# Designs tried in a protein design run: designed miniproteins, single chains, continued (4). Part 49

Each design is a single chain, and the fold is of that chain. pLDDT is the mean over its residues in the fold that is shown.

## One batch from the design tools (miniprotein)

Design m13800
Fold by ESMFold2-Fast:
Structure m13800 (fold): chain A 86 residues (1-86)
Amino acid sequence: MTLVLVFKNVSDEEKEKLRAFAEELKKKGYDVTVKEEGDTVTITIKNISVELLIGYILRAIGLELDGYEVEIKKDGDTTTITITFP
């Protein structure tokens, strides 16, 4: 399975945290790519387990409850979670 995390309207401080998050995933053995375009950061995780995918979906739901805009969509084997910062 592939997970695509799209973070929109991110500050420079938030970008540093997202870069650290991606490096943590790489250290855990995941195939991770990061793309930064303006205020948008896209993190692609290949070969994600179902358990880890569910964990990220639950975290995204938590962010929605905290006032972030969250969109979750599936396209075949790819799950995309889009999170827009306030």
Scores: mean pLDDT 81

Design m13801
Fold by ESMFold2-Fast:
Structure m13801 (fold): chain A 61 residues (1-61)
Amino acid sequence: GYPAPSEEHLKEAREMSAEEVEALLRELLPDDVATFYAEVFRKNKEAVVELVAELLAGRAA
């Protein structure tokens, strides 16, 4: 499993635009999964913010 995201990554994820999140998801996940989570983020950020934070932490490693 992924390490627990830091508070800094959670903050960054909340501050990202929908377009930035979609671009990140499409780099790291299959297109269908990326599209699904990008739409969820547009409607309800808190449902996806932990996933985005985990992906940001993974890219920084």
Scores: mean pLDDT 76

Design m13802
Fold by ESMFold2-Fast:
Structure m13802 (fold): chain A 91 residues (1-91)
Amino acid sequence: SKKNEELLKELEEYLEKAVEAIEKKDYETAIEYIEKAAEKAKELVEDKEASERAKEILGEAMRRVAEILKKSLSPEEQAELDEALERTLAS
């Protein structure tokens, strides 16, 4: 539906802005965009196809965040983050 298409686009745009903010270490702005993305994702949960597409968008954003975070993490913490990400995305 047009509503679901608009919600998916807004979800992707807010997550992109959140990732950019995290990369700049602007965590206040990142939290704001994550909250906006969560509101869009909540509206999509009632539609299975849109929910699956939202999971793909969220997975990509989470992978990008993980890569940024790895720059400030120890090798042990990087391995733990990779394991957590794989477990979350496999669900």
Scores: mean pLDDT 76

Design m13803
Fold by ESMFold2-Fast:
Structure m13803 (fold): chain A 110 residues (1-110)
Amino acid sequence: AAKTATLTLELVDERTGRRVVVSVTVTQSADTITLRLAVSGATAISANGELVAEGSGVATVTVPASAKEVVLEVETPDGVLTVTVTVDGDKVTVRVEGPGMAPREAEATL
């Protein structure tokens, strides 16, 4: 059976007072890792430099299970957020960085 974990991080842009909620669902199968990213107010999402969503704050990205890290760049009206998803065995780590915000990190087990 596929293993799934969902991680939600809330950040505050101290320049604007705006809250940003980042939700990442990770599904691991034998051969692939599927990421579903949802960010309210996002205008575009790129994964490892490739555009995966335009005019939307929701993207689904599928990578080989051998890919231990996926870097997602999220365009917002207030700047670009970097979302880094690391999968190491049964451990998932999601780190979110952006201008005017303290970095946030969360972990889950698959």
Scores: mean pLDDT 79

Design m13804
Fold by ESMFold2-Fast:
Structure m13804 (fold): chain A 80 residues (1-80)
Amino acid sequence: MSPIEQLLALADQLATASPAEQAAIRAQIVALLETLSDEELQAAAQALVATIDDPEVLQAMMEAIDEAYRRRQERRRREE
């Protein structure tokens, strides 16, 4: 399963999850996104926007992408 396929599967789980489950799924999404390159993160964002019709799920996924991107930029700056 590709990283994008894994993200879409997690988004489907998030749509049907209880509030307690949503926190755990969001953590899994952020962890997965941190393993992606900048190009893969951009591709994932485009795929999610094109595929997810639920605005709450889409917002949660986009927030996770922003968090993962922010963590990568912070890590990159510390490597200097």
Scores: mean pLDDT 77

Design m13805
Fold by ESMFold2-Fast:
Structure m13805 (fold): chain A 79 residues (1-79)
Amino acid sequence: SDARARAVAEAARRAAEEALAAAKGSTPQDMRRLVEEAGREAGRAFTEALALARSEELQEDIRALWEEVRRAGEEVLAA
């Protein structure tokens, strides 16, 4: 359902935000590993959300959230 798809995507975004915040507080070597792990977990969760989404509009919103998470991860590694 779209409601479940939205809930999964929002949970994935929050989990990624927490994981990236933790990565920022780690060593440079651990930071890269933690960002990569967060990216893999987000990828699985957003893929599940897309499979649950019935509307094209919601699918586009979920893809936009996933891209936002990917960009945030790149910013952590660029700092």
Scores: mean pLDDT 84

Design m13806
Fold by ESMFold2-Fast:
Structure m13806 (fold): chain A 60 residues (1-60)
Amino acid sequence: SKEYIDKVLEEIEKLLSEIMSPEAVKWHLEALRPDLEKMSKEEKELFLKQVKEHVEYRKS
């Protein structure tokens, strides 16, 4: 649903903001929105987990 997609994008925005500029975050979110719309709920959850792992790696 759109509501769930918006929640996923908000979480990704928060995570990416830890490692990149606001401008870069905005561009990434706009690029990701159409891809997220095509993903299943399980695929979105896996993608969010991968983003979390990537951000943690970049912070270390």
Scores: mean pLDDT 82

Design m13807
Fold by ESMFold2-Fast:
Structure m13807 (fold): chain A 75 residues (1-75)
Amino acid sequence: LTPEQEAQRFVEMAKKNLEKGKKAYEDGNYEEALKYFQRAIDYARLALEIDPTNQEARKLLEEAEKGYKEVKEKL
């Protein structure tokens, strides 16, 4: 994979994990939501390490960090 393709893969993984985190949170599965939000944060950070200008990765990171914080307040 090129660096650009690898960054896009991480963006896609961040999106999937963010959506799973949101669903788990809506369902009241806070421990599961925490794991998915953490994975979304990790993947978004990896994408930004490869491409620091990626606006989508930055937005995903911000949203995942917000979700992670909200879940921690429930636990």
Scores: mean pLDDT 88

Design m13808
Fold by ESMFold2-Fast:
Order: C-alpha cells, then structure tokens, then sequence
Structure m13808 (fold): chain A 74 residues (1-74)
C-alpha cells in the first residue's frame, strides 16, 4: 500500500511550533490505519526541536492525522 504524507505548519508562537501531519492512502483497512499512525509519528519526530506532544487520530477511512507540538531551539 502506498501512503502520501504531508506536513503542514499550522501555528507558530515564539519557539513553539504546531504541525499537522496527514497520512493518506487509498483502500486503508484497520491494520493500515496503524501503519499510517506510525508514519505520522515518525514524520513528527523529523520536524526538529523537542517534541512536547503528539496526538494521532483516524479522520476518515483513508486519512490519519497526527498533530505535533514542538519547541525549537535557537
């Protein structure tokens, strides 16, 4: 199964940045939702800085969202 991963900066306040990581795939099953969540979490840790929180949810059968709050060091 092929997954599309997109990372969007949704909020920035000083050193704190919020990212929305969206993982989509056509024909996802429950097992694929788990893999998509793992890919979202992995992408979250690639955004840089100190990760303060990670929240993942299944938005639709073909879309898993991971919301990341990270603190960037200067």
Amino acid sequence: MEYSVSVEEVERKGNEVKYRVTVTGKGMTEAHHGVAAMRGISAAYKTGGTVLSVKTRVVSPEEVETLVTAKEEE
Scores: mean pLDDT 74

Design m13809
Fold by ESMFold2-Fast:
Structure m13809 (fold): chain A 59 residues (1-59)
Amino acid sequence: VVEKVRELARAVKEKDWERLREIAEELGISVGVAKTVALMVLQGLISYEEGAEMLREAS
């Protein structure tokens, strides 16, 4: 799941909204949740491990 957080952060940074959607669908979460977690990680508000936990809780 940490790998998925890195992919989400990369997708948001590169504005690859199609990839963001694909990862969100794979994890069974909303695009909004996926984008929020990615932005929080990119801004240094949470770690990749904390982001992974949030994604597991939202799935």
Scores: mean pLDDT 79

Design m13810
Fold by ESMFold2-Fast:
Structure m13810 (fold): chain A 103 residues (1-103)
Amino acid sequence: SLLDRLLELYVRLMNILDEIIEQSTDPEKKAEIEKIRNEFGAEFDRLVRDYLAGKLTVQEVAERFLELARKTYEKVKPYLTDEQRAELERIIAELQRVLEEAK
């Protein structure tokens, strides 16, 4: 389902954020990335709750998740390896495809 695809993309993005946190040796940078990860998780949790409450359609969840993913990408971009950047860009591209298919 479309929702299952969104959840898979969410897990993939969270895995990248967790990897950056684990690889960070600077406590201040680690704390900033942890904050970004926690804010991302909380915002996505709100989207899922609003969907389950009938307040958002799957299309609206996909639209807001794409905006959230792009915003998160810009915040963490300086901390990403080339491989992590490529994977996050693939996740955003897949989210855009999900949104186009939901129309």
Scores: mean pLDDT 86

Design m13811
Fold by ESMFold2-Fast:
Structure m13811 (fold): chain A 63 residues (1-63)
Amino acid sequence: MKKELLEKFRELATEALKKLKSDEVTDEEIEEYNESLVEKAKGLSEEELKAMIKSVEEVLKEL
């Protein structure tokens, strides 16, 4: 379901951002930025959302 894909995307994007953050970036700022990304992702199809999830998973493999 699209809701489950959005939740997975949110979790993976948050993990990636936390691994990339500098000492000056707070967890709260990461949450706010990630929430903005999730809102934009709500306009995507399930196929497009799955593609974005795969992209984030590839980034996480390098971190």
Scores: mean pLDDT 73

Design m13812
Fold by ESMFold2-Fast:
Structure m13812 (fold): chain A 91 residues (1-91)
Amino acid sequence: MREELEREITVALARMYRSIGELLFKKGDYEEAAELYRKAARLLEEALGPAHPLVAEALRNLAKALEKLGKLEEAKELLERAEEAERRAAE
């Protein structure tokens, strides 16, 4: 029960980081958005494992922010990780 609660709290916190990151991204604050998306992705990966659709989504959001910052190689690596997470989640 405690471990289940901790997972639910972690996922909720990750969703909050993603929502705030999305607002910052729309405002053009790409560096701050990327930081929040990184926190969301890490929390989701810890709570749900690397092979989950929510992890894939978080990695894609981070990649979009990094593309805006000109970090194209990092963005590409994250998109590849997102595709792998989605592929494994579909199995």
Scores: mean pLDDT 85

Design m13813
Fold by ESMFold2-Fast:
Structure m13813 (fold): chain A 88 residues (1-88)
Amino acid sequence: SAEEATLLAGLGAGYAQAGDYEKALTMAERALELDPNNSIAWRVMGKAYFKMGDYEKAIEYFEKALSLNPANEEAKTLLEQARAKLAE
């Protein structure tokens, strides 16, 4: 359900903040299986890949998050930073 997807996406965000990117990705993937339009889960995927140094995947996932929620400031900021990393 969308409610369960939101809880899983929130748990994923918590794992990402703690630096546990593998668990963050697992929770976000489970959230997206329940609700592929959950912008928080896409943002968590982007942040995890960004922190792991995979800037190309981070860009892909942040663009998806922003397509669903264009007002998300964290996704905008991290997308700009990921693009800057690839420019060097």
Scores: mean pLDDT 88

Design m13814
Fold by ESMFold2-Fast:
Parts: C-alpha cells; structure tokens; sequence
Structure m13814 (fold): chain A 80 residues (1-80)
C-alpha cells in the first residue's frame, strides 16, 4: 500500500541520517557507504525500479550520507 511505501521510505531516510552521523563521528567510510548503497538497492527493488533507477538510488543514498556527514562537521566547526 502507499502507507507501507511511505513508512519504508521514512525508515530508509532515518537510517541514512544515522549513517551520516556515524560517518561524521569517524566510522569506517567504506563500510558506511556500502550500507548506504544496500539501503538504496533494497528500496529500489521494493519499488520495482529497473537496474538504472536502482543504481541512481544507490548513488543518491551515498550522496545523502556524505552530505549529512559534511553538514554535521560544518555545524561542529561553527561554519553553519
């Protein structure tokens, strides 16, 4: 259902934000980014997307995690 899809999308977004926090705190970058890619793949497969769209979601998830980590580092430095 649409409600189940929205709940899954919300859970994925919250997990990506948590990964961004872990990366900002000095967690292993390759491990964090691979987990982000896996979340994007799982969401894309659930949504029935094609391979190219799934690859775009993987890249989007990685970019979201990197952006959140950078935002948190900039806030900690007083630059935001």
Amino acid sequence: SMAEREELEKEVAERLRELGRKLAAGADEEAVLEEARELGRELGRYLGLDEAEIEALEEGAVNAVRAEALRLKLEAAGLL
Scores: mean pLDDT 87

Design m13815
Fold by ESMFold2-Fast:
Structure m13815 (fold): chain A 56 residues (1-56)
Amino acid sequence: SSDAELQAVADGARAGARAMGLSEAEQEAVRNAALSGTTADEAQRRGAAELIRAAS
């Protein structure tokens, strides 16, 4: 289902954030952004933007 696809994207985005050393709260924020119904590419862009913002 589309829900299962969104869940997989969200889990992947969170795992990527964890691999980059982000906090649990930041990992959850990335996951929630992906769960908002964005595409996989858009979720990755949002995650990258959040990482850049956190680093700045």
Scores: mean pLDDT 69

Design m13816
Fold by ESMFold2-Fast:
Structure m13816 (fold): chain A 70 residues (1-70)
Amino acid sequence: GELKERLREKILRLIGLKLRLIGLEFELKLMEEKGSKDEKKKEELKKEIERIKKEIKELEKEIEKLEKEL
């Protein structure tokens, strides 16, 4: 029971992170298309995007490991 609940929790977190990533990438794209001069905000968005991508990759590995243990 608990293993399936842990897997569900990780999958829901993964979905949330992927949605957040899409939103941040869209925001960055809009800033670039508008010729925004806010280089600090662009850099902060790029750093956040890279952090989330890393977290997604780590979480996907954890999910794969749990699925193999089921």
Scores: mean pLDDT 84

Design m13817
Fold by ESMFold2-Fast:
Structure m13817 (fold): chain A 62 residues (1-62)
Amino acid sequence: SRKLSEEEIEALAKILGISKSALRELIKELREREMTDELLEELAERYGVSVEQLKALKLLLE
């Protein structure tokens, strides 16, 4: 999976409306856990992002 630069992390955090720390934690969760609809709903609520944004982020990391 693709490693993101510091610039990419900053830009994505702004687009998603979350902190860089929260985005790094979210990326770790998306890489380490099996992707299920249940997980996507959990992460969307926890990080304040949409399920569609999480699907787009996962695709970017592949």
Scores: mean pLDDT 80

Design m13818
Fold by ESMFold2-Fast:
Structure m13818 (fold): chain A 57 residues (1-57)
Amino acid sequence: DWKKYWDLGLEYLSQKKYVEAAEYFREALKLEPNDLSTKRALRSVELVLKKQGLSIK
């Protein structure tokens, strides 16, 4: 269920839990690979993680 993963990603993002947010946005993107909003959200979270010295594989 794409919407469930998208909603969870947004929830964790609002809590500044960027690793969990990125995981759920990645799952959402697997279900809807052409969704620009999900791609944009994931990229933003990955950028935050990179700035914090973390990277997503």
Scores: mean pLDDT 78

Design m13819
Fold by ESMFold2-Fast:
Structure m13819 (fold): chain A 70 residues (1-70)
Amino acid sequence: MSGEEALAEARRHIAEAERALAAGDAETAQKHLDLAGDYIVRAMQLGETERALALARRAAALGREVHAML
C-alpha cells in the first residue's frame, strides 16, 4: 500500500464516520474513526506526515463528537 492509498482509505473512513454521526450512530462512527486512525498511522510510516497530521486533526475532532454522544 502506498502513502497516497493509505490517505485515501483514511479519508473514506472519516467520511463514513461523518455520515454515521449525522444518522445518530455513534458506535458505527467510532468503528470508522478507529479504521481511519490505522490508515493515518500507515500514511505517516510511508512518509505522508503533513497530510496524515491534517487527517488526524479532523479525526480527533470527530472523535470528540462521538464521545459526546456515547
Scores: mean pLDDT 87

Design m13820
Fold by ESMFold2-Fast:
Order: structure tokens, then sequence, then C-alpha cells
Structure m13820 (fold): chain A 87 residues (1-87)
């Protein structure tokens, strides 16, 4: 099973890439890459589903507001909550 520390490192790496994304398609690809790396690390289906929801919530907020910083903050918050539940 992926450790909380490894998962948070992957999330932070994805967040840094998201800050540089120019299109929803780029953001979706970054989210997909994160999901693949989490799955390869042994993340549970429950964690993968929670991360998918966090990515969609962040993308929706960004598309609605144009505020990438707020979208990344929401994405991080939702993933951190999911990781705490997976302990």
Amino acid sequence: MISKEEALELVEEAAERLAKAKTPEEAAQIGHDLMVRLAEGGASEELLNAVTRAILAGLHLWQRTGDMEAAIALFREEVERALERAE
C-alpha cells in the first residue's frame, strides 16, 4: 500500500505541474498521470476514487472562477482528507 508520505509527495508534484497548466486538457492529463502513479504505488480503489473526485472538484472550480490557486488548494485539501481516512 502506498504510504501517506509518498502519496503527498506525488500530490505536491502534481500541484506544481497544475500551476503551470494552460488548458483543461493539460490539467486533466496531470490528474491522469497522478492517478497512474498512485495506482502503481499500491493505492486502494477507495483512495483512487477520492483522488478522482478531488481532481474533478478542482477542475470545476478553475473552469468556474479562473482561480487556479484556489482550485489547487481545494484539490490538495480533498486528497489530504482522503489520505487521513485511508490510515
Scores: mean pLDDT 79

Design m13821
Fold by ESMFold2-Fast:
Structure m13821 (fold): chain A 60 residues (1-60)
Amino acid sequence: SRTEKGREALGRAFDVGRQKAEELIKEKGDEISSIELMTTLAGTVGEEYDRLKAEIDAEE
């Protein structure tokens, strides 16, 4: 179903966002702001979700 595919896409997008946030913490350590972390996470999740949704739409 579209709902199941949407849930899978969101899960994958969050995984990518988490990895990017962890890399940013590793790079900047204690100098990273919570705003920068949240902005990076939200932006990465949004971009990956849009990409995966386009792939799902192309398959149907």
Scores: mean pLDDT 75

Design m13822
Fold by ESMFold2-Fast:
Structure m13822 (fold): chain A 84 residues (1-84)
Amino acid sequence: SAELERLQRAAVLLAGEARDFAKRSTKDQALLAFDGLRRLFLRAGLRDMARQFEQTRRLIERGTPAEGGEEGYRAVREAAEAAI
């Protein structure tokens, strides 16, 4: 439906913005942002992308924020782009 297409497009744009946000964020801010994005993607039915954000959140939680954040956002963006 047109609604689903708009949600998928919004998710792709949000994933790109989230990557830039992660580069400028504290660990706590990044954890909250990734949890928020996970919930949003899950509600949109984008389960694979939601799982990628959960994985990235776990990496940040383990103390590798810059490395885990960038890799996780890249994976989510690539998955979203492939889904379009």
Scores: mean pLDDT 63

Design m13823
Fold by ESMFold2-Fast:
Structure m13823 (fold): chain A 67 residues (1-67)
Amino acid sequence: KKEELEAKAKEYETLAANARASGQVTADRLIASGDVEGAQNVLEGTDRLVAALEAKSAKYRAEAEKL
């Protein structure tokens, strides 16, 4: 089942990358409309989400290495 853990790790990596990209697009739109505070809130929320997703990816990779 090592391949299943590696697949989960890759899934979380993809989710993190997509979250970062989507958050940046949303923040850029808010900045363009003059909502700098809204943009900062989106970026901070995205950073927290990305960190959590990357931590899950790292955990699955570590578990795969134990097998």
Scores: mean pLDDT 85

Design m13826
Fold by ESMFold2-Fast:
Structure m13826 (fold): chain A 62 residues (1-62)
Amino acid sequence: ALTPEQARELAVDVAALALLEGKSEAEARAAAREFLERLGVEVSDAELDAILEEAKARIASL
């Protein structure tokens, strides 16, 4: 089973994929939130903002 920490790491990949598909930052953030909610992982707005910033940083490093 995924730990909450592993689920948050995958949420960064979900947000990054959404951005690479040409979706907006708001849509990428919503995709990460929906992914975590489906896994039963609670996440704050500040944590979602951090996930989005990490996703943007990973894309910039490709």
Scores: mean pLDDT 83

Design m13828
Fold by ESMFold2-Fast:
Structure m13828 (fold): chain A 71 residues (1-71)
Amino acid sequence: SEELEKEIDISMAQMKVAVAKIALERNPTPENYRALAEAAREAAEVAREAGDEELARRFEEEARRAEELLR
């Protein structure tokens, strides 16, 4: 079902964000901050496509925080 496929997409996006966070915690480089921002932006889009506006908003906040630390 498309609903199940959307849940899988969300889970995969969340995993990518988690991996980026672990990489950043181990090595806080500009590259890893960018990777986290990109993963979080992608996860926000996946969440919006699935209709989860609250989850999308949380990922957008996470992306913004990572982007702010690049300034």
Scores: mean pLDDT 86

Design m13829
Fold by ESMFold2-Fast:
Structure m13829 (fold): chain A 78 residues (1-78)
Amino acid sequence: SEKIKEAIKDLEAAIEALKNGDIAAATRGLQDALKLVKDIDKEAAELLEKAIEALRNGDIETALEYAEKALKRLKEKL
């Protein structure tokens, strides 16, 4: 699926942004990935929603954990 491939790219960029402390870029990438997967993979969408919520609360470590879980799940669908 082209949407899954695009979501993986957006999510990989978001994870890099999280590791570099770029919260604005990370938030955009997580939101873009969520929009792409929301109607395709409910579990991946829920993981991304948890990552975004953690980031809103300033919990970068938890956001990174959920983002990486979502990435692993999406890669397994290729």
Scores: mean pLDDT 89

Design m13830
Fold by ESMFold2-Fast:
Structure m13830 (fold): chain A 116 residues (1-116)
Amino acid sequence: SMEAEVAELLADKPQIVRDVAISAVRQGLAEELFEEAKKEGRLREYLEALAGAILGRALKMAELAGREAAVAALRAALAGLGPIGQKAAERAYKVVAPPDQALTAAEKVAEEVFRE
C-alpha cells in the first residue's frame, strides 16, 4: 500500500514525521505530485519536504496558541529531518496563511522545495 511504502521510506525519521506523511498521503494530499516524485525516484525527498512543510506550519500555529509542550515536540521532530525537510519547514513556518488553509499552504511549499 502507499502507506506502507511511505512508512518504509521514512523509517529512519522520528515517528511524528512518519505519522504526518502517512496521514497526508491517506487524505489524498498532492496525489499528482506524489506519483510524479515516485516516477522520478525522488519519493523520499518529496515526502520529507511534505512532512517538513506540514510540521513547520504546525510549529507556527502551536507557538501562536501558546502550546509549549507541542512546540518542544515539533522542534525536536524538525531537528530529525534531512536538509530538504528542514528547508521546507523553515519556508512553511514563514508563510502567512489562516489556520484553515495551513495544509494547502504546506502542500504548496513542499512542491516549491521539491522542484528546486
Scores: mean pLDDT 82

Design m13831
Fold by ESMFold2-Fast:
Structure m13831 (fold): chain A 98 residues (1-98)
Amino acid sequence: SLEDEITTGVAEITLATAITSARSEGKEENAKLLREIQELVLQIKDPEARLLVAKAALAAYEGDMERAEELLEEAKERFPEERELIERIRELLEKMKL
């Protein structure tokens, strides 16, 4: 649907923003982790789950780990079929140095 296409586009822009910001700040290790997260997000089937996870990654990158955890938990509760993939993304976010 058009809504799914828009939601996917917003998720892609959100992750691209985080990656670009990390690179511009010289945080190359964080940029690498965010790129790995981007590849995993592309494996998430539901567009809304992708958006929640993309927002979590941006929040974590900005130093708001509490907000990131809330968004990841919401994604796991609303999309339990994506739980394993979301947990893998959470592990990568926990490795990010702020």
Scores: mean pLDDT 84

Design m13832
Fold by ESMFold2-Fast:
Structure m13832 (fold): chain A 56 residues (1-56)
Amino acid sequence: SAAEVAAILEATGAGATVEGDTSTAARLAVQLFQREHGLPVDGVADAATVAALRVE
């Protein structure tokens, strides 16, 4: 899951959400990561999600 989220965050510009954001699979991976780290589960690679991923 972390590897998938890392690839998604790189593809989306490390937390930027825009028309090039993600597919449904990418959103699900972000949601799973957010759940594991106690973040709001919205499937968006926001600044908090990026910060949580970086501590790894």
Scores: mean pLDDT 61

Design m13833
Fold by ESMFold2-Fast:
Structure m13833 (fold): chain A 68 residues (1-68)
Amino acid sequence: MSEREKEVLKTIAENPNYSLREIAEILGISQATVSRILKRAVERGEAILVKGKKDIYLVYVSKIIESA
């Protein structure tokens, strides 16, 4: 997982009511880039996809991990 992917996932985790488009606006990147990073993170088990009250994908990076 790259540092860029971590920033995307952290932004999503901090803004659970935001759509992927709104997250893209915060980060100054395309929605397609956010969606691609999200899918890759979920496939790696680094994020959990949760359906919110909207037609949006919520991603929680509950293991923002450093080895202690």
Scores: mean pLDDT 64

Design m13834
Fold by ESMFold2-Fast:
Structure m13834 (fold): chain A 102 residues (1-102)
Amino acid sequence: SEGEEARRAGDYEKAVKLYKEELEKDPKNAEAWLNLGRAYLLLGKDEEAKEYFLKALELDPKNRRAVETAFWTGAVLVAIGKKEMGQELIDAALAADPTLEA
């Protein structure tokens, strides 16, 4: 998508605008919620990124990319001292795929 291309180019503000436009047209697009969360994480907006990752998992708990992104983002947040926020993402990812702790 154009949003994903903007994010890969490092234009996170443009990526956010394009993902929000996608979500205005299709608010059940789990991939767009995931990508919006990734863009917010790169902007240092960890709380908003968390909420968008949780929304992606709610809409599509079988989206492997969303599950893995939530799990590893949660682990990183725990490691840097944002324990409650990170644990919420880890718990949501494990609820979607319990084998991540195998």
Scores: mean pLDDT 83

Design m13835
Fold by ESMFold2-Fast:
Order: structure tokens, then C-alpha cells, then sequence
Structure m13835 (fold): chain A 90 residues (1-90)
């Protein structure tokens, strides 16, 4: 279940960053949308055992860092997608 929550969050992150790249949303909107998705993921994780909850919380932090780096222009869209895919498969 943790892996499914992490995958959904990563997929949502990829989709919002794609919209940002296409000029459909601003950096502030991308951050707001990601925050909402992260809150949803943490809420869903609250029903899991402690080990699975920890995995989701760690993934939320890592995905959030990747989103922040991308919005700052520190990494490319392709690098961000690759990192998110690697994270989901851990």
C-alpha cells in the first residue's frame, strides 16, 4: 500500500511539473498543487503500520525536494522523471 501511495504522488508530481513546463501553471500553483497531493498521501498513509508510514513520509520529502529543485531550474524534467521513477521502484 505504501508503494501505491508513493507511485500516485510521484505520478501527480510528474503531471503538475509537465503542466508547468507547458506554461499551463505558475511555480506557485505547482507548489500549491503538490502540497495538496502530499497532504493526501500523508493522510492515506496514516492507516498503515509504522514502517509503511515511514516509507511514505520519506518519499514525500524526497519527491518534494525534487519538485523544488526542478522549479528552481537545478534539474531537467527528464532528470526529475527518472529520479521519481527510481524512487517509486525502491
Amino acid sequence: KAKEIIKELADEAIELLRKYEEGEITPSQAKELFTRAAVKAVTEASTLNPEEQQKVLEAVGRIGDLVTKFLRGEITFEETVAALEELVNE
Scores: mean pLDDT 85

Design m13836
Fold by ESMFold2-Fast:
Structure m13836 (fold): chain A 100 residues (1-100)
Amino acid sequence: MSAEELKEEILRAAKELFDAVVEHGRFSEETHRAERRLLALLVEAALTLSPEEFARLAKEFVEELRRWAEENYPGNEEVERLVEGIEQFVEVLVAAKRAA
């Protein structure tokens, strides 16, 4: 996959995770499957892309996800916490990739 294709797949997986949390709850099997898919794609991108490409993808992904969440789930504190958690995880992956 290209960096652009990976970004779109990651964004899609994150949106599916948010929908699963809202529809089925945070501790549902559907939510856990969506989380595993998102994490797998983020790790694949971190392992496959250069540090510069991954940092660019990470920034664009987080910015697009935040806008989408604000548009589709305005004022939802659970969704806001999920966005923050994803941002923190992605920042850790970017830092680890730069250190490698």
Scores: mean pLDDT 83

